# Designs tried in a protein design run: designed miniproteins, single chains, continued (3). Part 18

Each design is a single chain, and the fold is of that chain. pLDDT is the mean over its residues in the fold that is shown.

## One batch from the design tools (miniprotein)

Design m8600
Fold by ESMFold2-Fast:
Structure m8600 (fold): chain A 110 residues (1-110)
Amino acid sequence: GSDDKFVNGVIEYFEELVKKLGNLVESTKLTIDLLEGIVLIALGLYKVVGEKGKPLALKVIDQAIRALEALKEYLKKNYKDQPIELQQSLQIIDDTIARLKKLRDELEAE
């Protein structure tokens, strides 16, 4: 489905960053920056169009959370040989998921 394509695209983007930068933590941060940027664009549209934009903003936040959860599982499977960098990357992902879940709940309550 479209959600699977989005998640796969995020993982492919992350892997290209790892190839170019040679740094797991930096690649994780840049992937998060991309996802947070997409969320901010959707929230910006919601502010302009009002209530009609709310379902799209919620969907984009849910897709970003799903992509981060998938990235977390991908990292656990493929980067066990870098335990310090893996733990740092997983913590940044967990912190971002927590922020996005809070944002989703606040937006849904509006």
Scores: mean pLDDT 91

Design m8601
Fold by ESMFold2-Fast:
Structure m8601 (fold): chain A 65 residues (1-65)
Amino acid sequence: TDAQRQLDDLRDQYQRTIDQIDDQIDQAVQNGDVDRIRSLVDQYQQIMRDYYRRMHDLIQRIDDE
């Protein structure tokens, strides 16, 4: 239960950050700003990797109970 709440909180925090980056990527695409698109995509990928890593750690702790 506690680990599940932590997963939900983690998802919510990352989702807000992802939504902001996604909006910025959309603007950069419309403006043809390739350098900004590249930087934002790299940031997005790093955030997603960190999110899934933390999610897997929490799930493993639930299964180990």
Scores: mean pLDDT 80

Design m8602
Fold by ESMFold2-Fast:
Structure m8602 (fold): chain A 57 residues (1-57)
Amino acid sequence: PELEVIPVLRDGVVSAELTNVPPGTSAEEVVERANEEAEKKAKELGVKAEPFTPGPP
């Protein structure tokens, strides 16, 4: 299975949620893919994308 990211619209801003992260996927790759999906959806809807920031452990 591949890395899966779902863009979610809340309060006029699109953010990305992770649904599947394959073993060995780098944090950099996750952040990049999440931001790409959020930006793509935000552009389709004419709203802003929120940058994906990994939370503290």
Scores: mean pLDDT 76

Design m8603
Fold by ESMFold2-Fast:
Structure m8603 (fold): chain A 55 residues (1-55)
Amino acid sequence: SLEDELARLQAELDALTEQLRAAIAQKAPDEEITRLGQQVAAVGHRIADLQARLD
């Protein structure tokens, strides 16, 4: 269901956000931080699209 997919994407967003935060705190290479940031943005867009379809 769309609700199940939203729950999965929310969990994925939480995990990626934590990875990004850890990477920044550890002063990881810019390429890694950029990659994680792009993944966070992509999941965020997917969540927004699904929420719009549920409304």
Scores: mean pLDDT 86

Design m8604
Fold by ESMFold2-Fast:
Structure m8604 (fold): chain A 72 residues (1-72)
Amino acid sequence: ETKLLIEILNAKLEEVLELIKNEEARKILKEATEKAIEEIEKIGDKLSKEQIEEINKELLKAVNEAQKIEEE
């Protein structure tokens, strides 16, 4: 269900942000999560497994990018 997925994404973002000190890295994670939520909301109850997989890949890419920035 779309609402549950959004709740999980927001909870995960909050946990990860506690670990990230760099402001730019935090911004990347927030923007990526907001974009994912917007895509999920736009598609709604028609969200396919393939679309969920693509969203997850984009989020993982953002996490890796934020990690590189955080490491300086």
Scores: mean pLDDT 76

Design m8605
Fold by ESMFold2-Fast:
Order: C-alpha cells, then sequence, then structure tokens
Structure m8605 (fold): chain A 68 residues (1-68)
C-alpha cells in the first residue's frame, strides 16, 4: 500500500523531531517497514531499539499509516 506524499512527509517530520539523529535513509527505511507490516511487533520493537523512539510515538506513526 502506497502512502500519500502528504502523509509520508508528516511521518518524516515526526521522526525528525522525535529522533533528530536519524539519517534520511533510516527514516525512509522506517516508513517502508511500517507500511509493509504495521502490525509486526518484531519490526516495531527493532525500530524502538535502534532509534530510541518511544512506544507512544510509534503508535502514532502506525495510526497514520493505517489511516492512509
Amino acid sequence: KELSEETREEIRRLLREAAPHLTDRQIESIIDALVAEPENEVILRAIMRDTGLSEEVLERLRELVLSA
């Protein structure tokens, strides 16, 4: 499923604000993973571990993906 560019840009903004140390490549990888398997707990926990994002932030991102 392809996200609208508007939704994708909003997710990029949230990721940059919550984890400003992430590269553009890492941000795109996270978005692609959430789009492919938004309910995959293994992927979600790997993202949290690698980025330092809170579960609350990831749930907000997942909601945006699922609503698109």
Scores: mean pLDDT 77

Design m8606
Fold by ESMFold2-Fast:
Structure m8606 (fold): chain A 94 residues (1-94)
Amino acid sequence: MAKKLLEEGIKAYREGKYEEAVRYFEEAIREGEGYIRALSLYYLSSAYIELGKLEEARRYVERAREETEKVEDDLMRALLMMGVTVNELAIESS
């Protein structure tokens, strides 16, 4: 279920439906573990950046960093950490 919720959230995010994306990502985080949980936290922070909710974005990007550090696959961890770093910079620039 978590992977499908993440995929629906990404679809909503790509369509600019950021409030809908937030709901999907929050559910994906509750049900997901490992990489899926880390990626869902990253996308949730991205959705909050797009909504201008920078305090929420900061909270979730911090959680995304913590969960990403636990990702066992070196390539997946590196790629996701790159995304997390981009979001951290976006929040600081706002």
Scores: mean pLDDT 88

Design m8607
Fold by ESMFold2-Fast:
Structure m8607 (fold): chain A 73 residues (1-73)
Amino acid sequence: SMEEFERLKAELIALARQLVEQYSAQNNLSDAQRQALIAQAVARINQLMDLLRQNDAFDLALQLRAQMEQELA
């Protein structure tokens, strides 16, 4: 459903923010650099999720979530 897709998109955006924050801390990035990376990641996830929704590829979105969760562990 569209609600499930929107919920998953929000989860992926939250995971991407966490990954960018972790990467920024490890690489001593400035606040401006961190904000730019977050904005880029959010835009890319929105584009990808729209594409996956158009192709009914919800399973690929779930795989992406699993991969991002693994990167945070």
Scores: mean pLDDT 86

Design m8608
Fold by ESMFold2-Fast:
Structure m8608 (fold): chain A 68 residues (1-68)
Amino acid sequence: MKKGEKVRVTTEGVDPAELQRLAQEHGFKVVDSRAEGSKSVFTLEATVDGVDLTPLRELPGVLSIEKI
């Protein structure tokens, strides 16, 4: 991803603190988070160019990742 690009991450059963930690370690910042029933939706922004989505996709409980 390029710096400033955003993704919407839908999760179920993932600790928000763990997702935030993983996101920060891999060049994202959390700009929004909300609960949607049993699911949580996070908006993440790339802080640098060349950010890889693979670590987020491989996290158990991540259901979808969509570019905004």
Scores: mean pLDDT 81

Design m8609
Fold by ESMFold2-Fast:
Structure m8609 (fold): chain A 64 residues (1-64)
Amino acid sequence: MSAEELERQKELEEEIERLEREAVRGVIDHDGETAAASVRRVFELLGKPELGERQAAAVRATYG
């Protein structure tokens, strides 16, 4: 990868980490909707929106 491609990947990783922390906080606070939305967004960023929808539904079923 070029230095520019590596920098873009770091930004993506940082955004995913932020969303993961948000999802964990939602679970801890029993806010299943926030947790589900954050999980869905992580999988969208990874190019797997169908998995994101499935995981978000599981989170809602457990915590919503």
Scores: mean pLDDT 77

Design m8610
Fold by ESMFold2-Fast:
Structure m8610 (fold): chain A 96 residues (1-96)
Amino acid sequence: SPEEELRKFLLSLGASEREAEIYVGLLRVLQALPADASEEEAREALVRHLMERFGFSRARAEELVRRLFEVALELQLSPGEELTRALIEVLRETLA
């Protein structure tokens, strides 16, 4: 499945099982959003997901989502290994 292939790819890039689980979960949330969803709506959906599924505090979830959006914008939201590695590093730093 696309999800299993993504998990394998993330692990091949050095993600931990937990980092890969969080990454896949966040992408599922984004894929489920309406096409016309605002950035604010997307950020809030990701924050709630981190709190409800992974036990993050609101402050920690908001900081992680902020950093992920900054990295994605800097890399022009393009899919690929470089973006994926950068997002894994943001997850690692936040989970440390």
Scores: mean pLDDT 79

Design m8611
Fold by ESMFold2-Fast:
Structure m8611 (fold): chain A 90 residues (1-90)
Amino acid sequence: DLDELGRRLDSPDPSIRNEAADALASLGAAALPVLEQLLTSPDPATRQAAYDAALKLTDKDTRTRLLQAATTSSDGRVAGSATYHLSLLE
């Protein structure tokens, strides 16, 4: 359930967030809408968890798409990190 995994990524418990990030990463392209939504969260911890999940994606096309979305983040650390990772994939 994508909605449940999204709620678990929004958890204050780091262990629950890590489990949800791994599960979303394993879903590949199906996780795109949830991860894109969470990257726009007003909570910096939620944005970071969604970004960490994006970095764990094994499908290169899906990962690249989420990294591109992350470059437009209002969080300069997330945006900077995503821009750097995209430069390394070239």
Scores: mean pLDDT 76

Design m8612
Fold by ESMFold2-Fast:
Structure m8612 (fold): chain A 75 residues (1-75)
Amino acid sequence: SSLEDERTRLAGEVNELMAKLDSLPPEADKLLQKASELNVQIAKNADDPDKRKKLLEEMVGLLRQAKELLKKTLS
């Protein structure tokens, strides 16, 4: 799905940005911890398409926020 594709792309972009930093900003670390928790919830809700979609939307939002914080740190 487009949401899964966007999640995969954003996760890759976040990982690339993280690789350029010696340490994570605390706010970015908190967002990535929440993203990790959402990954567990997405896996647990594999049989509930509506809930899975909402969790994926939350994941995409968190990854976008993390990406912007990491980009700002590198600027």
Scores: mean pLDDT 86

Design m8613
Fold by ESMFold2-Fast:
Structure m8613 (fold): chain A 57 residues (1-57)
Amino acid sequence: GSVTVKIEKTPDGKYKATVEASPDATDAELRRGALLAMGYTNIAGSKAKADEQAAAA
């Protein structure tokens, strides 16, 4: 099977992750996709929050 992860920025400045899996994807492939999506959104969110705090100071 295959798993793809897509990261999108929403108009309100937040990040949305979409994980797409084929019907034959294994649990291991799904778990890796989910972990990658979570990692990317956390990194993007942390950077955006740091930039916002710097601008507010």
Scores: mean pLDDT 69

Design m8614
Fold by ESMFold2-Fast:
Structure m8614 (fold): chain A 72 residues (1-72)
Amino acid sequence: SFREELKERMIAALKALGFSERVAQRAAEYYLEHGNSITPKELAEATGISLRQASRALRAMERVVQEVAEEL
């Protein structure tokens, strides 16, 4: 499904940035459950990473969403 492809692309992007499989999967799942209104603080609490790392992860996932939207 579209959601599954989006999740896989998010996980791949986060892993390319050096995040672990566990963190990448949890971050992508959290983003897809809550949408783009999530804050770096909320993502950091959900994944156990730092606020700075959460901000980087959010920007990467938002970029994936924009790339996929442009393909539609």
Scores: mean pLDDT 85

Design m8615
Fold by ESMFold2-Fast:
Structure m8615 (fold): chain A 84 residues (1-84)
Amino acid sequence: SMELEELFDEFAEALVSGDGLKAIESLRKIFELLDADNEEKINEVLEQIYEYLKEHYPKLAEKLGNSFEQFKESLAPLIKAARA
C-alpha cells in the first residue's frame, strides 16, 4: 500500500530527526491503518516496520538494534504512547 509505505517513511524520518511526537503520531496511524488492536497484531506490524527499515533505512535499523527484540525495546516508549 502506498499509504502504508508513506507512513513507514514518515516514522523513519521522525526517528532520524529525533521528532518523538511525529514518530508517535505516524506509529499510531500505522496501527490504525492495519487494525492493530491487540498484542499479536501490534507485534506483526512492528515486524513489518522492522523489515522495511532494514531494507530502506539500514543505518537507522542498525542503530535501533541488531534483533527484532532490541528494536522493540528501543521503541518501547513510542509504542506505549502510540497505544495510549
Scores: mean pLDDT 88

Design m8616
Fold by ESMFold2-Fast:
Structure m8616 (fold): chain A 74 residues (1-74)
Amino acid sequence: SREEMIKYLKEKLKISDSVAEKIVNALKDFTLVKTLAEVLLEPSSKAMVEGALKGIPLSKKDKERIIERSLKNI
């Protein structure tokens, strides 16, 4: 469900409700939500992280925070 996807993203990525809602609204599918979380938690490149977030209508500040946190896992 939508609520389960939001909760999953909040717990996995440590993001706010508003950011999680925007991601779920853009992707609308739990498989895509899980794939995004996996890319962000175990990124292979900066380009992959940036590409994964490109279609999601997040503020520049929220995207920068997520990218910075993700890149620390490389």
Scores: mean pLDDT 81

Design m8617
Fold by ESMFold2-Fast:
Structure m8617 (fold): chain A 89 residues (1-89)
Amino acid sequence: KKKIEENLKKQKLVSEAFRIYRLVLAGKYDEAIALLEKILGEPVTIESVRKFYEEVKKALDEIFNKKTSEIMKKMLDEAFDRLIAHLEA
């Protein structure tokens, strides 16, 4: 059913975002960029990072309750801000 397929895609996006989160917190920006490039199927740019993270935030709001979604967004905001800053440097 369409709803099940949509939920699985959202779960995968969130899982992939937290893999990037762990790599960024470990200072492994090259590995985080390589993982994101593999996920996107295209070169990583600041625009592609922002677009990916907007999709992740939407998925969080649809999968999790408000409190859990807010906590996860706070964690991911730190990681994706650092990744964008690294790409700007």
Scores: mean pLDDT 83

Design m8618
Fold by ESMFold2-Fast:
Structure m8618 (fold): chain A 70 residues (1-70)
Amino acid sequence: MVPRERLEAEVEASLLVMAGTIAEKQGDYEEAIRYYEEAARVAGSVPGLEALAEAARAAAEEARKKLEES
């Protein structure tokens, strides 16, 4: 079984990624970046969530590029 801390971090990071995706779809790239960066930090704080942390960082980078172009 995974530690409880890892499960809590996975749920929190997943919700933050969802919030970031919603913000990005609304054109709120600055808000999306904040959510994705927080998700990456939460996922990166525990072992076993490296793929989620990487995906969140990639999403933040894409949103940042869109913000710079808009």
Scores: mean pLDDT 81

Design m8619
Fold by ESMFold2-Fast:
Structure m8619 (fold): chain A 93 residues (1-93)
Amino acid sequence: SLKEKILETAREMLDALVAGDREAFEEHLKRLQELIDEAYERGEITPEQLKKLSEILKKFLEEVEKAMRDPSVDRAAALREIGEKFLEELEKL
């Protein structure tokens, strides 16, 4: 299903993020956006679900940027926590 592909791609994106692989992270992020757009175009998600997904993704990216900019934070641990919360929010949709 598209939902399973979205969740799998999100996990791959988070693995790349924690590993510090920027290129893989950006590639998986782009694929995640494309899968969400496809799900909406196919009518597999509602406009409300699309809005919620956009808000979840925006918050995730803001939290990632903040963690990446803070030298006092254990970056790997912070990114794992941010990623787990992101996956939990995606699974509820």
Scores: mean pLDDT 85

Design m8620
Fold by ESMFold2-Fast:
Structure m8620 (fold): chain A 79 residues (1-79)
Amino acid sequence: GSLKSLSAGAKNRFVQAVSQRAKLSQSTSERILQGLQTPGLTLEDIAASTGTSVETVRKYERAVIQILAEHGLDWLDQP
């Protein structure tokens, strides 16, 4: 399953954790996460739609990977 399968509470906590690690606002983080969950979008498409840079999207993606590696599926159990 993709990140879209997380509960709203777990998704919000996840976005908050990634926002803090990537040093981005929660709203920007939510938009980047939505883009990463959308099939067929490139990092350039996500950067353009969120008003950020490709570098910012890549930093966010790496923060996502690191946080998922630290918590795994526990995000499903931490609403």
Scores: mean pLDDT 71

Design m8621
Fold by ESMFold2-Fast:
Structure m8621 (fold): chain A 74 residues (1-74)
Amino acid sequence: SWEDVMLRLVVAELRRAGIEPTAAEVAALRAALQGVTDPSRAAEVLRPVLERIAARHGVPLERVLPAPGQPPLA
């Protein structure tokens, strides 16, 4: 499903930022995505979950989600 693909991409971005998410954090991300009926709103729904994960791991959010106009893989 698109939720599984998105979850894998989000986990990969967390790992690039130096965060190994816990099973509970992965479950929280999945639960947030399952509430999304419009994929264009995924970033809005995921941002607060990613912010909490980054804060728990002591990593600035900007390392997980770089500037909105810049690709995270560039």
Scores: mean pLDDT 74

Design m8622
Fold by ESMFold2-Fast:
Structure m8622 (fold): chain A 101 residues (1-101)
Amino acid sequence: MSLEELVDRLAELLGIDRSSLEVRDGRVVLSPSLRESLSRMLGVPVPEVLSREELVRLLMRHLDGIADAAGITRRDDRLDWYAQLLQVSRATVSELVRLAG
């Protein structure tokens, strides 16, 4: 999955304006308002510029948070649900998990 596809799916998943995310030189630049909102939502400081790996880690942190809240404990059940939420294959989710860890 490309960096732009990751940004598109993150924007859709979080219900944010895609224009608040700019892909530049293989990195993602966040608007100041989006950066503040994500920092509050995730409970961690979010930098202005994210690498692909940092973006994948933020996405996986969010997905794991909603899975924890839903009581989904099995790894395979999580991967299948993430595939549905992101509208990608289970193999793609497995690759994202690997990139995040």
Scores: mean pLDDT 79

Design m8623
Fold by ESMFold2-Fast:
Structure m8623 (fold): chain A 96 residues (1-96)
Amino acid sequence: MEEEKKEIAKIVKEHEREIFKELVDLLKSIGVKEENAKRIARRLLRELSRGQLAPLPLIFWTEIGEKGFDYAARFSVALSTLDPKKYPYLAKLFKL
């Protein structure tokens, strides 16, 4: 677990720009508005770069309010069903 957190943080630091782009695109694909997608993506990158991640529902709730739980659920499904050809850096980061 500790080694896995360090590996995630390293991948984020090496590919921050590419991961940010893919996160924003994925969030927009599930219906998140661009400004909210950028805000959520920045928070996800910040937490992952530290080798940690708050529960997704909490992250989405703090950034976009009550609809956050629904979007967090959609995002979790989208991450689990990612096309690694379209989202290679997210696939590498989450080892899908």
Scores: mean pLDDT 76

Design m8624
Fold by ESMFold2-Fast:
Structure m8624 (fold): chain A 89 residues (1-89)
Amino acid sequence: SPTEQFTQALLAAFPNEELLTAALSNLSSYLASLDEVARFSALREIAFKLYKAHGLEAIDTIKAVANKLNTPETLELVEELYVVKALLS
């Protein structure tokens, strides 16, 4: 699935900021194409797999990179990652 492909790309990119920048730009565009329920479900799956591999720090790293991209899609992703991080904590 696209969600599995994005999960694999983010796992391979972490913690490289340049690779994360490219992966998160592509992910935020994909998530913006989904309805709210599907988007949140996909993001939770991706975030949980990152959390399992690299811990809560991985979510903070990804939020920071997404925030630096500063597009409407990546800022929406940052807001959704705050909610997902709270669910993982």
Scores: mean pLDDT 85

Design m8625
Fold by ESMFold2-Fast:
Structure m8625 (fold): chain A 58 residues (1-58)
Amino acid sequence: MNEEEHKKALIAIAKRFAERDPEAGLRAAQSADKYKPEVLKAVQETIAELERRRAEAA
């Protein structure tokens, strides 16, 4: 298994958690260890996008 593919899988999982519960997404990112910076950035971008959509819908 390629490191790049493993990183993408972790990002996808963390983003899915963030969509339902931002705090769970952030915890998943913090558990990514070696890939933490990339996973954390993806989670933060997902949270920001969800907040934009909620602001427009509210």
Scores: mean pLDDT 77

Design m8626
Fold by ESMFold2-Fast:
Structure m8626 (fold): chain A 78 residues (1-78)
Amino acid sequence: KEEALEKIREAGERMVEAVRAGDVYAALEALSEMIKAARPLLSDEELEEFERRALRAIGARDADAVREVVEWLIKKIE
């Protein structure tokens, strides 16, 4: 749990930074890492909701929205 949560925090920061830089591919790679780390800790429904929220924020190029999605995921796992 703690190791997965740390990976999610690290990937989450990379996703926020990638969106701020306009690097959609880096943001999607970070998202994939977060999903992989969260998979054992969340239901399939919760993972699908996280992915939908994250893709929407990335598509909007809204770094603040991406950070909110990352914080939502972390809080749900804690």
Scores: mean pLDDT 83

Design m8627
Fold by ESMFold2-Fast:
Structure m8627 (fold): chain A 92 residues (1-92)
Amino acid sequence: GQHLADASGYIVRAIRYAQQGNTDLAIDYINRAIDHVQRARDDGDISDQDADQAINYLQQAKQYLQQGNIDTAIQYLVQAGRILNDAGTRSS
């Protein structure tokens, strides 16, 4: 659905800003992604299990960015993005 697509787009932006060293913008886009994952869950476009796992990975990415571990944060963002892409394929 639209909220899953928006969340995936925000993750891509978060990765870009993390790579540029702009931690504040990366975290802002992660927060937007979390909001849209929660909305997709409420709409039934993603399972509770997949939503919880994606949100957990996004929260871990925020923690690693705050610690300056950019490479690890990007790994968690990629894992969150995979869950959302897989969920979008199943709901189509």
Scores: mean pLDDT 86

Design m8628
Fold by ESMFold2-Fast:
Structure m8628 (fold): chain A 78 residues (1-78)
Amino acid sequence: SEEVEKYKRAMDIALELVRRAAEAGHFETAEQAVDTLEQAGNKAVEYAKKINPEEGEKLQKEFDERVAEARALAERVR
């Protein structure tokens, strides 16, 4: 699905932004990037589950791990 691929790319970009913002000590930027990651990931999982439930469940697990990493990175520079 083009929607799933679009939102998966948005997740990758958002997570990279969290990492870069955290490395630079920019907490507010990291927090905004975490919000973007959560929005993109929720949409990616929603579309994936409608098309292929098994792939949707796999993406949900990957999304949960990425959100946990992103939140931990942002919190370290608070």
Scores: mean pLDDT 85

Design m8629
Fold by ESMFold2-Fast:
Structure m8629 (fold): chain A 91 residues (1-91)
Amino acid sequence: ARITVELYGASGELLWRREVPGDTAGVLAVMAELLDGKLLGAARIRVRIESPSRRRAEELAKRIEKMAKGTGYELVSKEIRGGFVELVFEK
């Protein structure tokens, strides 16, 4: 599994992009990116989880959603399709 995190500014400009493994270490790295996004003033954060297992992608997504709750970013969009889950967070 693979997780891609993208941070966007208020004008929709890409500030930062990072790709991490779809495991526990990768989920913790996503949490760090959410905190960095808050520090950098990112207006939107997109997290895409790619896995051959839809169940695994959904489990990783739920864990990321839980970790985001304390950051000041709110989940505004969640899309689940075969092999990926995309989460969009905004302030």
Scores: mean pLDDT 78

Design m8630
Fold by ESMFold2-Fast:
Structure m8630 (fold): chain A 78 residues (1-78)
Amino acid sequence: SAGAEAGRAARAAGSGEQSAVDAVRAANPLGRKHAATGLAAAVAMAGGPEPGPSPEEAARAVQDNPRARRIAGQLGAL
């Protein structure tokens, strides 16, 4: 998904969590309309596996990963 790809790209940049959050926000300017994209990006940034295509599966993946939950909060996806 676009969110997971943005999250993986931010993680690969290696410049720290805040820089990664800023990069994902820039890649997802419609985050409020695409909550699943922000949640998938948070999981990818935390190094988790890509969640399923539904918002419910993305939310479950974030809930199962404390780092992803923190990143999702910083992205405004929670």
Scores: mean pLDDT 67

Design m8631
Fold by ESMFold2-Fast:
Structure m8631 (fold): chain A 82 residues (1-82)
Amino acid sequence: MAAKLAELAQRYIEEGRRLVADLRARFDALSRDEALALGRQALGYGLSGYMYALQSGDAALAEEARAVMKEAEALIARVRAA
């Protein structure tokens, strides 16, 4: 069970990182609404990864998920400030 939760956490964290990278690369090309939607989606993947990591007992994965959430939150704040 824990191994499957860790695999789920890794997949959500990887997708969250991909969305953060996409938003960062396309930041100036996206509309405000598109950038906010992408940032919120990345934050959602980070949160799901964090929850699965906690259930798996993997503290390192939980920290990786938290990092994705912080990056997504920072990008959302940057979009709102622009």
Scores: mean pLDDT 87

Design m8632
Fold by ESMFold2-Fast:
Structure m8632 (fold): chain A 89 residues (1-89)
Amino acid sequence: HMEEKLRKIVEAMAETLIKEGSPEAQKLAREAMKADLPTARKLIAEAVAVEFRKLGDERTAKAYEAMWSIADPEEARKRALEKIREVRK
C-alpha cells in the first residue's frame, strides 16, 4: 500500500519535472521512470534538488534530497510539486 502510493508520487513528480524542469532535472526524471522504486525515489529527490540549486538554495536542495525517506508520501508529493511549479513561475 505504501509502496503503491510512493510509486504514484514518483510518477507524478517525474511527469512534472519532464514537462517543467531544467534539462538536467528532466534527464533524472526520465531515469526515475525506468528504475525500481528505491532508485526512482533517489533520482526524483536529486532532480528536485537540482532545481533548487540552480536558484542558489542549497539548504532547500539538501532538504528535498532527504524526501525519499519521508514516511508520508502524499504530503511529500504535494509539497514537492507545489514548490517545483512555484519556482518555474
Scores: mean pLDDT 71

Design m8633
Fold by ESMFold2-Fast:
Structure m8633 (fold): chain A 98 residues (1-98)
Amino acid sequence: MAEYERLLEELERAEEELRKAREAGIELSKEELIQGILTLKALIERLKNPEISSEELRKLNEELKKELENKSKEELEKEYEKLREEARKLLEEKIKKA
C-alpha cells in the first residue's frame, strides 16, 4: 500500500516538473517522450497484471518503442498525457482498496 502511495507521489512530482519546464519554455524531446511513455506503459501493465514477467514487459516495450518512433511529437505528447491519467487512476484505485 505505501508503495502505491509513493508511486502516485512520484507521478505527481513528475507532472509538476513537466509543468514548470513548459512554463520556462523547455520542451521535452521526442526521445524523452518515448522513454516516458514506455515507463508509464510498463507501470500500467504491471498494475493490471502483477504476475507479468520482466521479459514479457521488455518485449512489449520493444514493440511499442518501434510504433512510437513513427509518431509525431504532438501525438507522443497526447499519448503521454493519456497514459499518465490512466496510471494515476489505477494507483488511486489500488490505494482506495487499502
Scores: mean pLDDT 76

Design m8634
Fold by ESMFold2-Fast:
Structure m8634 (fold): chain A 77 residues (1-77)
Amino acid sequence: MAEQYLEEAEKEKDPVKRIELYRKAMDIAVEEGNLELAERALDGLVKVANESKDFDIIVEASLAIIHAAVGILALKR
């Protein structure tokens, strides 16, 4: 369930695992057509990118954000 992955991501301290959990939440939210959950997952990915000082984490989060934005645009059909 997308909501459970969002909850896990919010409680996770490891930025790599947080990105993975937000990506899972995003994929499920897009498949379910749930715009609210998709936007929450996008906000989470943006937060991870903004909080990180690790270039690899920033790049991974940024790529996930781009993918998420494309999915959200498809939902606004």
Scores: mean pLDDT 81

